# Designs tried in a protein design run: designed miniproteins, single chains, continued (2). Part 107

Each design is a single chain, and the fold is of that chain. pLDDT is the mean over its residues in the fold that is shown.

## One batch from the design tools (miniprotein)

Design m7716
Fold by ESMFold2-Fast:
Structure m7716 (fold): chain A 92 residues (1-92)
Amino acid sequence: SIEDLIAEMRKIFDEIKPLLSPEVAEQVNLMLKEIESLLREGRYLLALVFSMALSAEVFVEARRNKYSEEDRKAIFEGLERMNKLLLDFVKS
């Protein structure tokens, strides 16, 4: 279900949240709310595009602000897992 997908995405966010600066964490939270809204409206492809754009922005921000290599890897793996969940849902 859409709510199960949202719950899994939120779980991934909770895993990476401690690795993000408070500013970046709040931006991710706001974008996740938009993605959730798009999913509930049936706009699945747009939700996927927003999630991919969010991942790219966070990845650039983490490199720009010189997050540790280990933190960047963990954040990137979490965001890839989130995008895969959305992609698999859109394909189903």
Scores: mean pLDDT 84

Design m7717
Fold by ESMFold2-Fast:
Structure m7717 (fold): chain A 97 residues (1-97)
Amino acid sequence: NAEAQRYIDLAKRYVDGAKKSIEKAREYAERGDRLFADVAIGEAKTDAENAVNAYKRAAEALPSPEERQKLIDEANKYKKEIDAEVEEVRALMDARA
């Protein structure tokens, strides 16, 4: 349980990082700063990837198949949400072109 909790805490830190980077990317996109928006999108994707990996490592540390599946489902849901937000930022960049 302690090992799983450490990975969950790590995953949450990466989730916060990804959200912060998406917010910065959106601000840059609204200003027309495509290069800075692209960099921030890259940072968000890296943090999202690290969050998913941390959730999967947490799941591996849990003995319950139901608890493991719940963390895997949460990781997959989070990945889809960040991918959708990246697409929104890219649409904003295109609208400001």
Scores: mean pLDDT 85

Design m7718
Fold by ESMFold2-Fast:
Structure m7718 (fold): chain A 84 residues (1-84)
Amino acid sequence: MKESEEGLKLADAVIRLIKEGKTLEEIARFVKENFGIEAEADPDKKTLTFKVENAEEALKLIPVAKRVNEATGGKYTVKVEVIG
């Protein structure tokens, strides 16, 4: 599986912020400001959802979500959703 360099940076940044104890809302804001990806935080469900405009963008983020989920041991769930 080929992960983009930006995708790897995104995954590593999210993993780092989770390990540092940042809130999901702070992580969602960071992702939007630094990567231009709309992210929705649900602290009650411990879920972070990346929202993208099309399936091609979603396919690029699925490996990122998987990497974050595996690295956090399932403590948080990262999802990718196509809006439209």
Scores: mean pLDDT 79

Design m7719
Fold by ESMFold2-Fast:
Structure m7719 (fold): chain A 55 residues (1-55)
Amino acid sequence: SEKIEEAGRRAANAAARDAEAGARGGKLVHQYSQAGDEDGALEAGRAAAEAGGGP
């Protein structure tokens, strides 16, 4: 879905800035995607971006 794709992109961007934060976010996005929880996947991606991306 579009939400899952957006969540994955955000996690990838976080990984570029902070590999550990991106890896954590990517695992959560993958878990929510496997469960079909699109809202959870999107939120996990946002959390990863905030933790690894900085301002």
Scores: mean pLDDT 69

Design m7720
Fold by ESMFold2-Fast:
Structure m7720 (fold): chain A 70 residues (1-70)
Amino acid sequence: SLDRGLEEIARRAIEEVYRRTGKIDPEKTSALAGRMTRDMLTSSGSGPLVVDMASHEAGRVARRLAEELL
């Protein structure tokens, strides 16, 4: 499902930021999740509206999940 996909991107972003910084960082996690989603959808040929909406949502979900770990 979409929710499961977004949560998986969020977990990967949290892990990557933690690996690099040693911290749970909601802002950096949000930014990374948004970039990961944008890169993935752009590479798959998705249209700009879908890319923008999904990237924004991924960043929002990732920020929330990272904040819940603090």
Scores: mean pLDDT 86

Design m7721
Fold by ESMFold2-Fast:
Structure m7721 (fold): chain A 107 residues (1-107)
Amino acid sequence: SYRELKLKIEEIFDEIVKAVNDPSKTLEEKLRFLIEKVEEMLKLAKEANLPQSIIDRLEEVLKRAQETLEKLPDMSEEEGRKALNELVKEVADVVAKIHIYLLFQES
C-alpha cells in the first residue's frame, strides 16, 4: 500500500539521520550506512514503480555518495562532514518528493 511505502521510506530516512548524528561512528561508517540505506530506498522505489525522475535522483545520490566515500581519505574532517551533510540533504529532498507523489496517488 502507499501508506506502508511512505512509512518504510520515513523509517529508512530516520535511520540515516540517527546514524549521521551518532558521535561513536566515523565519517566512513556514516557514509557506508547512507549508501546501504539509499540502496534500500532505490529498491523500494523500483518495486513500487515510482516515477523514473525519482529513481534517477536516487541513483544520482547513490553515485555521489560512492564518489564521496572514495575521496574521503583525501578530505579534511570538515570537508567530509560537509559532504555527508549535503548528501543527507539531497536524500531528504528525494524523500519529500516521494511523500508528495504518494499523497496525490491516494486521491
Scores: mean pLDDT 88

Design m7722
Fold by ESMFold2-Fast:
Structure m7722 (fold): chain A 55 residues (1-55)
Amino acid sequence: MTEAEKRLKELLKELGFEDVTDEQIKALMDYLVKQGKSLEDLTPEELKELAEKIK
């Protein structure tokens, strides 16, 4: 797991998404890379929306 993937997992856990798998984290990171966005560009609300989308 990359440092960015670990940080994303921690952020999702803080938002109450404790059951997010490593596969789902990779899918979210791939989506962000394709959109040209970093984790710092996301609001908590956008993170929740993305987590719900891949649940």
Scores: mean pLDDT 75

Design m7723
Fold by ESMFold2-Fast:
Structure m7723 (fold): chain A 80 residues (1-80)
Amino acid sequence: MKELEEIIARVQRAAVAAFDEAKTLPPEVASKVVSIATRGMQAVGQAYENNDVEGAKQALDDMLEGLREVAPAAAARAEA
């Protein structure tokens, strides 16, 4: 339970960092960043409903990897 709560907190922080960075990016890049953050939040939420700790970790890792590709600054802030 605590491990899933920590992952949820991390995905929420990553989403906030992504949305903040998206405000400073061109619309086409901002759209990709928002899509990555939204999909990451949905995947972690689904894993939480299934009590799937490994699925939640994978979803967070996938989200952070996607953010590193399109918005490296947002990914760095999310991991801080």
Scores: mean pLDDT 80

Design m7724
Fold by ESMFold2-Fast:
Structure m7724 (fold): chain A 79 residues (1-79)
Amino acid sequence: EQEEDERLLEELEREAEERKEEYIEKYKEKLKELAEKNPEIKEAIEERLAKIEAGDEKEIREAQLLAVQHERAQEELAA
């Protein structure tokens, strides 16, 4: 179980590093769409987008990992 979780995390980190800019762009796009559709969380999303655009390394890293995880989950559900 933990070995499987470690393998998945390593794969996600590898993909995030290899396609860093692409995943960040996709994540920003999805956040913008969410902000438009859900005004209640718009300010929180805009703050996160601003940090990513400013080059906040923590937010960028989290955005990459979340974007890869989210996309993989969607692909698995669609399959």
Scores: mean pLDDT 68

Design m7725
Fold by ESMFold2-Fast:
Structure m7725 (fold): chain A 84 residues (1-84)
Amino acid sequence: SVLEELRKKLEELKKILEQMKKSTDLAELQKLMAQIQEIVAEIQRLVAEHFSSLSPEERAELLEILREMEKIVLEAGKLYKEKL
């Protein structure tokens, strides 16, 4: 299902964020940030494509996924700026 695909992408984002926390290499941090942006764009495309076909319960789950994604993106951006 689209929700399962979105949850897998969210897990990928979490793993990249953990790599960013441990990295001190600027080239690696730039690459990891680019990967986060790519996955976020994929999530946004899947949401746009499938939102109208979701049940009210699935839309509630989607909102939780999007909130968690936003938290990861904000934390990644902060880490990237602090390590520059």
Scores: mean pLDDT 87

Design m7726
Fold by ESMFold2-Fast:
Structure m7726 (fold): chain A 85 residues (1-85)
Amino acid sequence: SLFEEVQKLVNERQEEIEELAKKYKKDLDELIKLAKEIIKKNPKASLEELLEELVKKIKEKYPELSEEEAENLALLALGKALLEE
């Protein structure tokens, strides 16, 4: 499932994702909402397609983030969005 694929990637990057979660804790609700909107608009999209769109939007809001950091935030937001439905 999409959730299982996201959780596997989150677990592989657990330390980096936890650090970003603490740094961007005030932004997490907005990022989760954004991830939910992207999922709803793209119900047949692959994980790669969802990540690409979410990373692009995250980098537009947080231009200071590296590509890797933006991807890790996207994975965190996507994982939480899938848990919350």
Scores: mean pLDDT 83

Design m7727
Fold by ESMFold2-Fast:
Structure m7727 (fold): chain A 78 residues (1-78)
Amino acid sequence: SSRVLSSSAEEIAPGVWRATGVGEGDDPAAAEEAATLGAQRAASRAFRDRPVEILSTSTSASGTLGTTTLVVREVPPP
């Protein structure tokens, strides 16, 4: 089993947000998956489900805990 422990997002530049998720799982892979889900939820919430572009992804896990950081921005109109 896995669960999201925390999810947060902050604006780091105009229109650019850093979303962070912390997850817990039975193994490092499960923890990373939960952390990534948390980060994605935070990004979605910050943009009110508008389309976003992922500029970077960073994920790490130690034992049963994982952290994922996404840097995201809104998709510009064509």
Scores: mean pLDDT 83

Design m7728
Fold by ESMFold2-Fast:
Structure m7728 (fold): chain A 97 residues (1-97)
Amino acid sequence: KERAAEALEELARVVRSEESRRALLELAEKVRELTEESLPELAELAEKTAELLFKEDSVAGSLMAIVAEVARVGAPVEKIAEAAEGAARAATAHLRA
């Protein structure tokens, strides 16, 4: 969903590493195009993004890991988008604090 992609793009603006920023921007594009067929690709990218975020902050990494798990278990697209939006917004608030 658009809101989830925008939240991921906002998180990309507050992370310190270029690798994390690029992963988050790629994840935002994947969320915009999200279909049932693209769920495995989204799960892999979210897992990679979580690993990169863990290097900066364990809370941000843990929040993104939830998105990867929700996608991996095959939750509905709408629920995955909600999880991505919530995780990205929570991580952004945490990193700005």
Scores: mean pLDDT 83

Design m7729
Fold by ESMFold2-Fast:
Structure m7729 (fold): chain A 81 residues (1-81)
Amino acid sequence: SMAQKLYSDVQSRLDAALAAAQAAGDAEGIAQVNALRAQLDNLRERIGSGEIYLPASEVLQQYANLRAQADAIVAALQAAA
């Protein structure tokens, strides 16, 4: 499903960001990735349970925002190296 693809895409980006932060020994980056993972899982659970109702455009935007934050962590690590 589209929702599963969006979740899996963001999860993959967060996995890459975590690996990069761990390789760099960046405790702050590791903490940021863990916080974003919690946000991703919370978003998935709340949409899946029907706790929140969001238009499809807002769902796409929230996943896009999480993806962008994961990518920003990788970019910051690359700039710091």
Scores: mean pLDDT 81

Design m7730
Fold by ESMFold2-Fast:
Structure m7730 (fold): chain A 70 residues (1-70)
Amino acid sequence: MREELRREAEEVKKEAERILEQLTDRKKILQAYSALNAADFALEGLRRGEDEERVRKMIEFAKKIIEQIK
């Protein structure tokens, strides 16, 4: 459901913001910004009525980046 994808994208964005506040390594900071941007693109895609499959993959991409920098 689009509402579930929206909540998931918002949660991923919030997690990326939280991690970003704790990072001092430049490479990890850039990765955190990549995750943040992917989550923002997912939210914008949902707003524009983009395909749910594309939005889901963008959210998964952001989650994968966050997992790598933890």
Scores: mean pLDDT 80

Design m7731
Fold by ESMFold2-Fast:
Structure m7731 (fold): chain A 78 residues (1-78)
Amino acid sequence: MEELVEELRKLLEEENKLEKDPGIEEILATPKDPQLIFEKVAELAGLPTAQAAVDRLLGIRKAYETRRAEGERAAAEW
């Protein structure tokens, strides 16, 4: 849980540096409590529960890992 929160904050900070987003700023301003952060993410994403936000973030992480692996494979083919 703490590792997921740290990873999420790092990704949001990097995203906010590239494109200033009020929603990302609100999440970064949320207290460093996993429950409160996931509730804020759920609210901004229009999801009904904090658990749904956790499930969505895990899905995004898996998609990112898959895309990274595909990118490495594509680079090896070139």
Scores: mean pLDDT 61

Design m7732
Fold by ESMFold2-Fast:
Structure m7732 (fold): chain A 67 residues (1-67)
Amino acid sequence: RPTVEQLEEAIRRIEKTGKVTPEELRIISGALAAVSGITEEELEKLSVEEQIKLGRNAVAAMRALGL
């Protein structure tokens, strides 16, 4: 599973570039699978802004859960 640090780094790169790579999408989807059950396919269909928002929510949830 992705670490919180890997997730934060992925979100930071997306915010800087405005683009999501397959690697970054996989990191976000892996984190979201632990906290929300959203799939990579579902995440791919969302806007970049929505993907960033979900990623940030996953960071907060993972830290709260001690992950």
Scores: mean pLDDT 77

Design m7733
Fold by ESMFold2-Fast:
Structure m7733 (fold): chain A 109 residues (1-109)
Amino acid sequence: MSPVEELEKLFDEMVTASREEQLELARKMIDLVEKYADKLSKEEARRVVTLLVGMAALLAQTGDPEAIEVARKLVDLAEKIAEKYNLPDHLRELVRRVRDAIDAALAAV
């Protein structure tokens, strides 16, 4: 299974998961992306960043401090991958906007 296919499977499982399961799935996504960070194509890197940002946004919307901390790790990882693979500015701007929203949520808690 490709890293992207495994990440998409984890993201799909998150939609129906409990809060504790969502946090565990998010941590598995982080571990998987870190494991394959040097082995992605540019197209795979683009998809990985999109999935990480989507997961981060969903967790941040919960208002749970633990979920927001995990969301921050997801968006930091997305930023590192976007920089590493020199992804287009519009994707970097998307990552930055989600990061700023998460940082605001953390400051409110």
Scores: mean pLDDT 82

Design m7734
Fold by ESMFold2-Fast:
Structure m7734 (fold): chain A 73 residues (1-73)
Amino acid sequence: AADAAIDRFLRRLAPHLTPEQVAEVRRILEDLKAGKITPEEAKERIEQVLVDAGFSEEDARITAEAAVNAVTA
């Protein structure tokens, strides 16, 4: 289920993010699940949150892609 995938993904990321950043990523993934944004928009928005959290551009891109794929699979 997409909700379980979101919760699992965020649990793994939580040690590297602020509570506000965790909430932002959750909102993006929930909007993606609801069809309110495209997978491309979700990837770009999550990538930006991760870069702001100190991830490299490469790690942010890979992580955002994995999150979007987990929700859309």
Scores: mean pLDDT 83

Design m7735
Fold by ESMFold2-Fast:
Structure m7735 (fold): chain A 74 residues (1-74)
Amino acid sequence: SGLHYAGELVKEPTVTAEEVKRLVEQEKRSNPVYYEGGLPTLARNAVEAGKPDLAREAGVPKSMLESLGVKDPR
């Protein structure tokens, strides 16, 4: 799954928000069910890695980031 890969990729120090966003948008179009199921794991992994801005830029909903304790997910 593209979202599983994106969730692992977000832990990499050199990953870009654009790269993660492409994987998220591709999964959203190709596999909406897997997108919905994989998005929470991607969000959690990004927050755990200290990269909530990357998750936001990649299209993770603000409400999901807020539920994970992210302050002011713009």
Scores: mean pLDDT 77

Design m7736
Fold by ESMFold2-Fast:
Structure m7736 (fold): chain A 72 residues (1-72)
Amino acid sequence: MTAEAFAARMAAAGDAAGAEGDPYESALAGARAEGERLIAEAEAEGEEQGEAARRALADVVAALEQQRALAA
């Protein structure tokens, strides 16, 4: 899986989870949960893939936290 494709999946999962209430906090929680699952899947493919997935998740989390700060 590419880092770009991983980030897109995390953003989509967070977006779906954040449709009601606090959208950014729900999106962050959704992205983390889906990210952990995808990291486990990537680690099964190889250590390098798992490392790339972790970096992609960190980037998505940072972007969501920034969006949350801007919404405050």
Scores: mean pLDDT 69

Design m7737
Fold by ESMFold2-Fast:
Structure m7737 (fold): chain A 104 residues (1-104)
Amino acid sequence: SEEIEKLKEKLKELMKKLIELIEDEEIKKEAEEIFKELLEAIENKDQFTVDNLILRLIGLLWEELLKAKKEGDEERVKKAEEGMKILEEIHKIAMEIFKLLEKE
């Protein structure tokens, strides 16, 4: 489906933007691995795994936010908050892909 392919491309762009907002290298690396698993779960039509991976990403962004607050880094706090908004959009797009796949 052309519509599903466009949503997958937008999903990849949002994932890349979110990764660029993470300053902690260990959190960044773990988020990149989770995004790889997320794309695989979408291909496998595994919505349960997608939902669990989104929860893990929320935890990582919350860890990034707490580190930024502890260090008094206001710019990093704003980046982590922006990352949370991007993650909400990622989840919405993933659910839209599943809705379209169910109609095929």
Scores: mean pLDDT 88

Design m7738
Fold by ESMFold2-Fast:
Parts: sequence; structure tokens; C-alpha cells
Structure m7738 (fold): chain A 91 residues (1-91)
Amino acid sequence: HHMELSEEEKEAIRFTAAALRAVGALVDLEIDYKQGKATPLIKKAIENLKAGKKPSKEEMDAILNYARTVLKLSDEEIEQLKKIIEEIAKK
């Protein structure tokens, strides 16, 4: 009935779950942006990401603070969100 997972397998599962939640946060940010709920700084950050441009430190901090305070992401989910945003901005 119970499966014993290695620490590496548990870490891989937690990483995948956090990454999926971070993707969900990007969807929620897009919805809030389209509904006019996002601040001008977050709107600019989303527009820069859609254009494949790296957000500024202020734009990144605004997205991460919104994810923490409004979307209520955990610290691990916010770390994954930051990594996903940085990967989107790489050419």
C-alpha cells in the first residue's frame, strides 16, 4: 500500500510540483493583467516577458511580490517562478 521513495525521488517530485504551481501563477498573472488588476509596473513586466525581454530587477521584484502577497505562493514556488521567468528571457 505504501511506496518508499528515495530522497532524490522526493526532491524531483517536489521540484515538479513547485514548477507546475509557478506556471499556474503565470496564468493567474496574465488573467489579472487582462482584467486591469495589475499595477503599471507588473503590466510592463508581463509585456517585456511576452516580447522575450529580460525584466528589470524592479519588474522582477514586483512580479515576485505580487505572487507572494496576492497569489500567496510559497518561497519554493517563488524561486521556481523566478527561474522560469529567467529561462523565458534567455535567447
Scores: mean pLDDT 74

Design m7739
Fold by ESMFold2-Fast:
Structure m7739 (fold): chain A 71 residues (1-71)
Amino acid sequence: SKGEELALQGGKLAKEAHEALEKGDGETAIRLAEEAIRYGQEAIKAGEHGGGSAVIGEAKRIREEALKLLE
């Protein structure tokens, strides 16, 4: 479904955000995490509530850790 595809793409972006975070690239991690959040929100709108919510939760966690790197 469209929602499943959006959740999958959001998950991929969250994984890329995590890899940027591991490399110490906080700015890239924030950008990718924000993109992942948008995909998760669109997945929820398309009816994929479970996958969309999981992506948003993981991406928000990565974004918070990346913001801490920039402090």
Scores: mean pLDDT 89

Design m7740
Fold by ESMFold2-Fast:
Structure m7740 (fold): chain A 80 residues (1-80)
Amino acid sequence: SLEEARAAVRAQLATLEALYASVAPLLSPEQRAALEEQLARLRALAAEALATGAPADLRAFAAASQAFLVAVDAMVAAER
């Protein structure tokens, strides 16, 4: 349902913000800045998805969420 989709967007954004907070101390200032820029974009995409409920906006948030997770994994792996 759309209500379940919106709840999932809110939960996923909270999860990504918590993940960033947990890994930030392990990252360089440049890596933190890059992830903070991605989080700002994720917040904007989440707001749009929550406002419209449109499948395209929900997919855009999901794609950006996946890209953020890939970026975090790569940064943590590069630190060893």
Scores: mean pLDDT 89

Design m7741
Fold by ESMFold2-Fast:
Structure m7741 (fold): chain A 97 residues (1-97)
Amino acid sequence: SELEEIRARLEADPADLEAVARVFSLLPGSEALPLLNLIPDLHAEDPNSALYYFRLGHYYFLTEDYEKAVEYYEKALELAPDSEGLKAFLEEAKSKL
């Protein structure tokens, strides 16, 4: 399946940008959520990275801190405004407030 292909690619090369992009295109689908743990923070040194803020927002979403999840998803979306996956995560987090 596509999810198995993406997982295999990320396990072999966590910096595979094509595989990373495909994970984001499948979010917020529950089957794609575990793949977020395989995505490296490619901009770990840059706190303004969309990926960095997305990972923080996702962490707070999983720990049910929905106010912080919304805050960090909005910051990620400011850096990646065309991300439909980020928009969907933001809407889901807002629905929990």
Scores: mean pLDDT 68

Design m7742
Fold by ESMFold2-Fast:
Structure m7742 (fold): chain A 117 residues (1-117)
Amino acid sequence: SELEKIKNEMIKLLDEAIEVLKAYLDGQISKEEALRRVGELVRKATEILQKAAELGAPDEFLRQLRAVTLLLNKIRDALERGELTPEMAQKFIETLKKVKEAIEKGEPVDIDEIISL
């Protein structure tokens, strides 16, 4: 179904976000490259959320997609401000993994945990 495709696209975006943060944390990519890649992921997540809304996706699914978009925006903002410490990057990676698992299992995402980041 189209919603299954959207779910798979969001899981792929979460995996890509984890890889970007790991590469940045390990010194494999610059801050500028990390910002470029995360910015592209934010753009794709926003487009996917819009498409899901237009398809009449369930409210809980839209909340999961909004949580992903919020998390990616928080990562981008931390990178832009030069505030992404190794500890913060690890916390973002663990939160991305939890969000991915929740989406894969069809479980609610803890949006309050994301807001508190």
Scores: mean pLDDT 87

Design m7743
Fold by ESMFold2-Fast:
Structure m7743 (fold): chain A 74 residues (1-74)
Amino acid sequence: SEELAKEFEEAAKELLPEIKKAIEEYEKKTGKPAGVTGGVKDGKAVVHVVIGNEVITIEDEDPRVALERALELL
């Protein structure tokens, strides 16, 4: 959905400073890479969280909830 894609972009833009900070703090604490990427697929928000050598996929109908769940993993 075009509306869902806009909601994702707005939520991502709002949460981006917290996501960047969490990534930097994780990398400083562990010496391992971290990252968050995502978008909309099949009517859902899909977020991939890189935590060292692992990739965790989060799916939710609400983009903000998906991104907040990603932050909890960092």
Scores: mean pLDDT 85

Design m7744
Fold by ESMFold2-Fast:
Structure m7744 (fold): chain A 88 residues (1-88)
Amino acid sequence: DEELIEELSKKLDLSRHLVSTFLKYLKELSEKHKDAVDDKEKLYEILEFLKKNGFNAVLPGEELSVTEAVKKKTGLSLIDFIATYGEL
């Protein structure tokens, strides 16, 4: 959803590419946070956590960081994943 990506990007001062990529990760690659994309407040808290701790940090309840899950499940580096699934 472009409107959600724009709102989160503006509110968190993150690029649209990072927000879009992270939503893709949560929906398809995360183990415990797939439903977070349907909860705007939960989604904001998760993105704020990653902004503060970096994408190599492990979300509470996950076994892998965003970077590790992307590589394990897609074979792509985080940078290549952002380039593939981020907004232009």
Scores: mean pLDDT 76

Design m7745
Fold by ESMFold2-Fast:
Structure m7745 (fold): chain A 62 residues (1-62)
Amino acid sequence: MALSPEMQRDAEIGLLRMEISVLNMAIDNLRKKGTPQAQQEIAQLKKKIDALKERLAKLEKQ
Protein backbone atom coordinates (compact mmCIF):
# COMPACT_ATOMS: atom_id res chain seq x y z
CA MET A 1 0.00 0.00 0.00
CA ALA A 2 1.17 3.55 -0.77
CA LEU A 3 1.86 5.83 2.19
CA SER A 4 0.13 9.21 2.35
CA PRO A 5 2.12 12.08 0.73
CA GLU A 6 2.86 13.50 4.21
CA MET A 7 4.08 10.14 5.56
CA GLN A 8 6.23 9.54 2.46
CA ARG A 9 7.79 13.02 2.78
CA ASP A 10 8.44 12.66 6.53
CA ALA A 11 10.03 9.21 6.06
CA GLU A 12 12.28 10.47 3.23
CA ILE A 13 13.26 13.58 5.26
CA GLY A 14 14.22 11.33 8.19
CA LEU A 15 16.30 9.03 5.99
CA LEU A 16 18.06 11.97 4.29
CA ARG A 17 18.93 13.55 7.67
CA MET A 18 20.31 10.24 8.93
CA GLU A 19 22.42 9.71 5.77
CA ILE A 20 23.81 13.28 5.97
CA SER A 21 24.78 12.62 9.62
CA VAL A 22 26.56 9.34 8.74
CA LEU A 23 28.46 11.00 5.87
CA ASN A 24 29.56 13.87 8.15
CA MET A 25 30.95 11.31 10.62
CA ALA A 26 32.87 9.66 7.75
CA ILE A 27 34.32 13.08 6.78
CA ASP A 28 35.46 13.68 10.40
CA ASN A 29 37.27 10.31 10.39
CA LEU A 30 38.94 11.10 7.03
CA ARG A 31 40.06 14.55 8.28
CA LYS A 32 41.97 12.80 11.09
CA LYS A 33 44.00 10.86 8.47
CA GLY A 34 45.16 14.09 6.76
CA THR A 35 46.32 12.35 3.55
CA PRO A 36 45.76 13.67 -0.02
CA GLN A 37 43.68 10.54 -0.71
CA ALA A 38 41.49 11.29 2.32
CA GLN A 39 41.04 14.89 1.07
CA GLN A 40 39.78 13.58 -2.32
CA GLU A 41 37.33 11.24 -0.53
CA ILE A 42 36.13 14.15 1.66
CA ALA A 43 35.45 16.21 -1.50
CA GLN A 44 33.36 13.34 -2.96
CA LEU A 45 31.43 12.91 0.32
CA LYS A 46 30.77 16.68 0.50
CA LYS A 47 29.34 16.53 -3.04
CA LYS A 48 27.05 13.69 -1.89
CA ILE A 49 25.95 15.65 1.21
CA ASP A 50 25.21 18.73 -0.95
CA ALA A 51 22.97 16.63 -3.24
CA LEU A 52 21.16 15.17 -0.20
CA LYS A 53 20.69 18.66 1.31
CA GLU A 54 19.23 19.95 -1.97
CA ARG A 55 16.80 17.02 -2.03
CA LEU A 56 15.92 17.65 1.64
CA ALA A 57 15.29 21.37 0.95
CA LYS A 58 12.99 20.54 -1.99
CA LEU A 59 10.98 18.08 0.15
CA GLU A 60 10.64 20.58 3.02
CA LYS A 61 9.36 23.26 0.58
CA GLN A 62 6.79 20.88 -0.99
Scores: mean pLDDT 81

Design m7746
Fold by ESMFold2-Fast:
Structure m7746 (fold): chain A 96 residues (1-96)
Amino acid sequence: SARMEQLMAGLELLEKQAEEFIDYVKKKAEELNVSEEDYKQIEELIEKIKAIVAQTRADMAAAKSVAEMEAILTKTLAELQKLVQEILDILEKTEK
């Protein structure tokens, strides 16, 4: 369906945005000279983001309905938003 195609396109965009965010975070952490401990926390959060994105692709591929795909993306966006905010909080704390 057209809606399933839109949801898959949304996943592709989300995957690209996650990769761009990870690249941004690594560059910003280097520029701010974050501590080894804070950098380790950031790396752990990045690995969680990668795992969630990979699992979301698998779940979306296995989904049998538009409603299931929408539920998967909604959950993923909420989980990624939380992890993104945790990383941004670490970077902001280091900057000040």
Scores: mean pLDDT 89

Design m7747
Fold by ESMFold2-Fast:
Structure m7747 (fold): chain A 112 residues (1-112)
Amino acid sequence: MSEEVKEVRRLGEEAIAAVRAGDLEAARAALDRILEICENTDNIETLEVALEEVRRAYKVALEVGNKEIALLCAQTLLRIARLMLKIPEFDVAKAIGLVLDALGDILDIELS
């Protein structure tokens, strides 16, 4: 496992802890750092792990009922999915499915 993947997983745990604490600024800082790593990586594994970690944070935000943090996580998921779509070796159908799921989740939050 690369140091980059380890850092993304560590930031994912920080994001989840911030979400559970209701700390929007700490959650934003962790998610922004994950995005920075994703924007600067050419490693598909890093992007896949980042999607997994942010989706975990998103689910926790829904469980605790923090709509603002849930929207932030959903926006981060969409940005990571968009980065994955630019990689020719990535499964485009899988990436499209993840984007559609994230959009559905955002609409459900807005309509709730």
Scores: mean pLDDT 78

Design m7748
Fold by ESMFold2-Fast:
Structure m7748 (fold): chain A 59 residues (1-59)
Amino acid sequence: MSRLEAQSLAVQAATKTINETDKKASTISDPDEKAKVRDDGLRRAADVAKSVLDSGLSS
């Protein structure tokens, strides 16, 4: 339960973060600003996924 649940939650959290980032990026016409928003989004998605996975697996 804990491993599969942690993986599922991590994927869901990362997907949500990526979707939010894509929504914001799609409203930006400046390519440099768009790239920065995407980079920030990917970093946050990775951090969130790692945090959720580590928390679930460490319990």
Scores: mean pLDDT 79

Design m7749
Fold by ESMFold2-Fast:
Formats: structure tokens, sequence, C-alpha cells
Structure m7749 (fold): chain A 95 residues (1-95)
């Protein structure tokens, strides 16, 4: 399943960040290039890196969507944060 939220950014940014969730880690892609991989026990380090890449607003939205879906019993597989000008779209793919 796919879940999507959209919001406005104060400053225009053109960037796509993708998080790929494996059983043991989270892989971070920027514009399709692998830039980092964090073990699941390094969740704080992932949050810090994500905030640097997409800012606090997009990070908070993505983490809130992940937490909500996990509470509902879904397994999160992929998160895509697409920023185009003043528009940000967070899409979570879960099973």
Amino acid sequence: MKFTEEFELEKPINKTVTLEFTDDSVKVYVDGKLVAEFPKDQWRELQIELRKLVGPEATTAALAMIARLEKLGYKVKKVTIKMEGNKATVTVEAE
C-alpha cells in the first residue's frame, strides 16, 4: 500500500530522498544515489542525517507517518520525500 502527504516549503528545494527499509537497516538515497546506510539500532543517527537532507518539517512528517503505520501493524518498506520548488510530498510504501 502507498500513503501520501503533501505540504508547502518556505524555501524552494529540488531534491528526492528515498529511504529503503531492509530487515536490519535503512538505506538512504539522494536523487537515486546511495549516500548512507544505518543499522536499525542507529535510528537517532538516521533522524539527524534525514534532517540535514530534507529539513525538520519533512523529517517530522516522514517519521510521524512511519510511526502511525507501524502502530497500525504495517511493515514500512520505502519512504520517498520528493521536494519540487515549494512543494514537498512524502510517500510511504508499507505491507
Scores: mean pLDDT 83

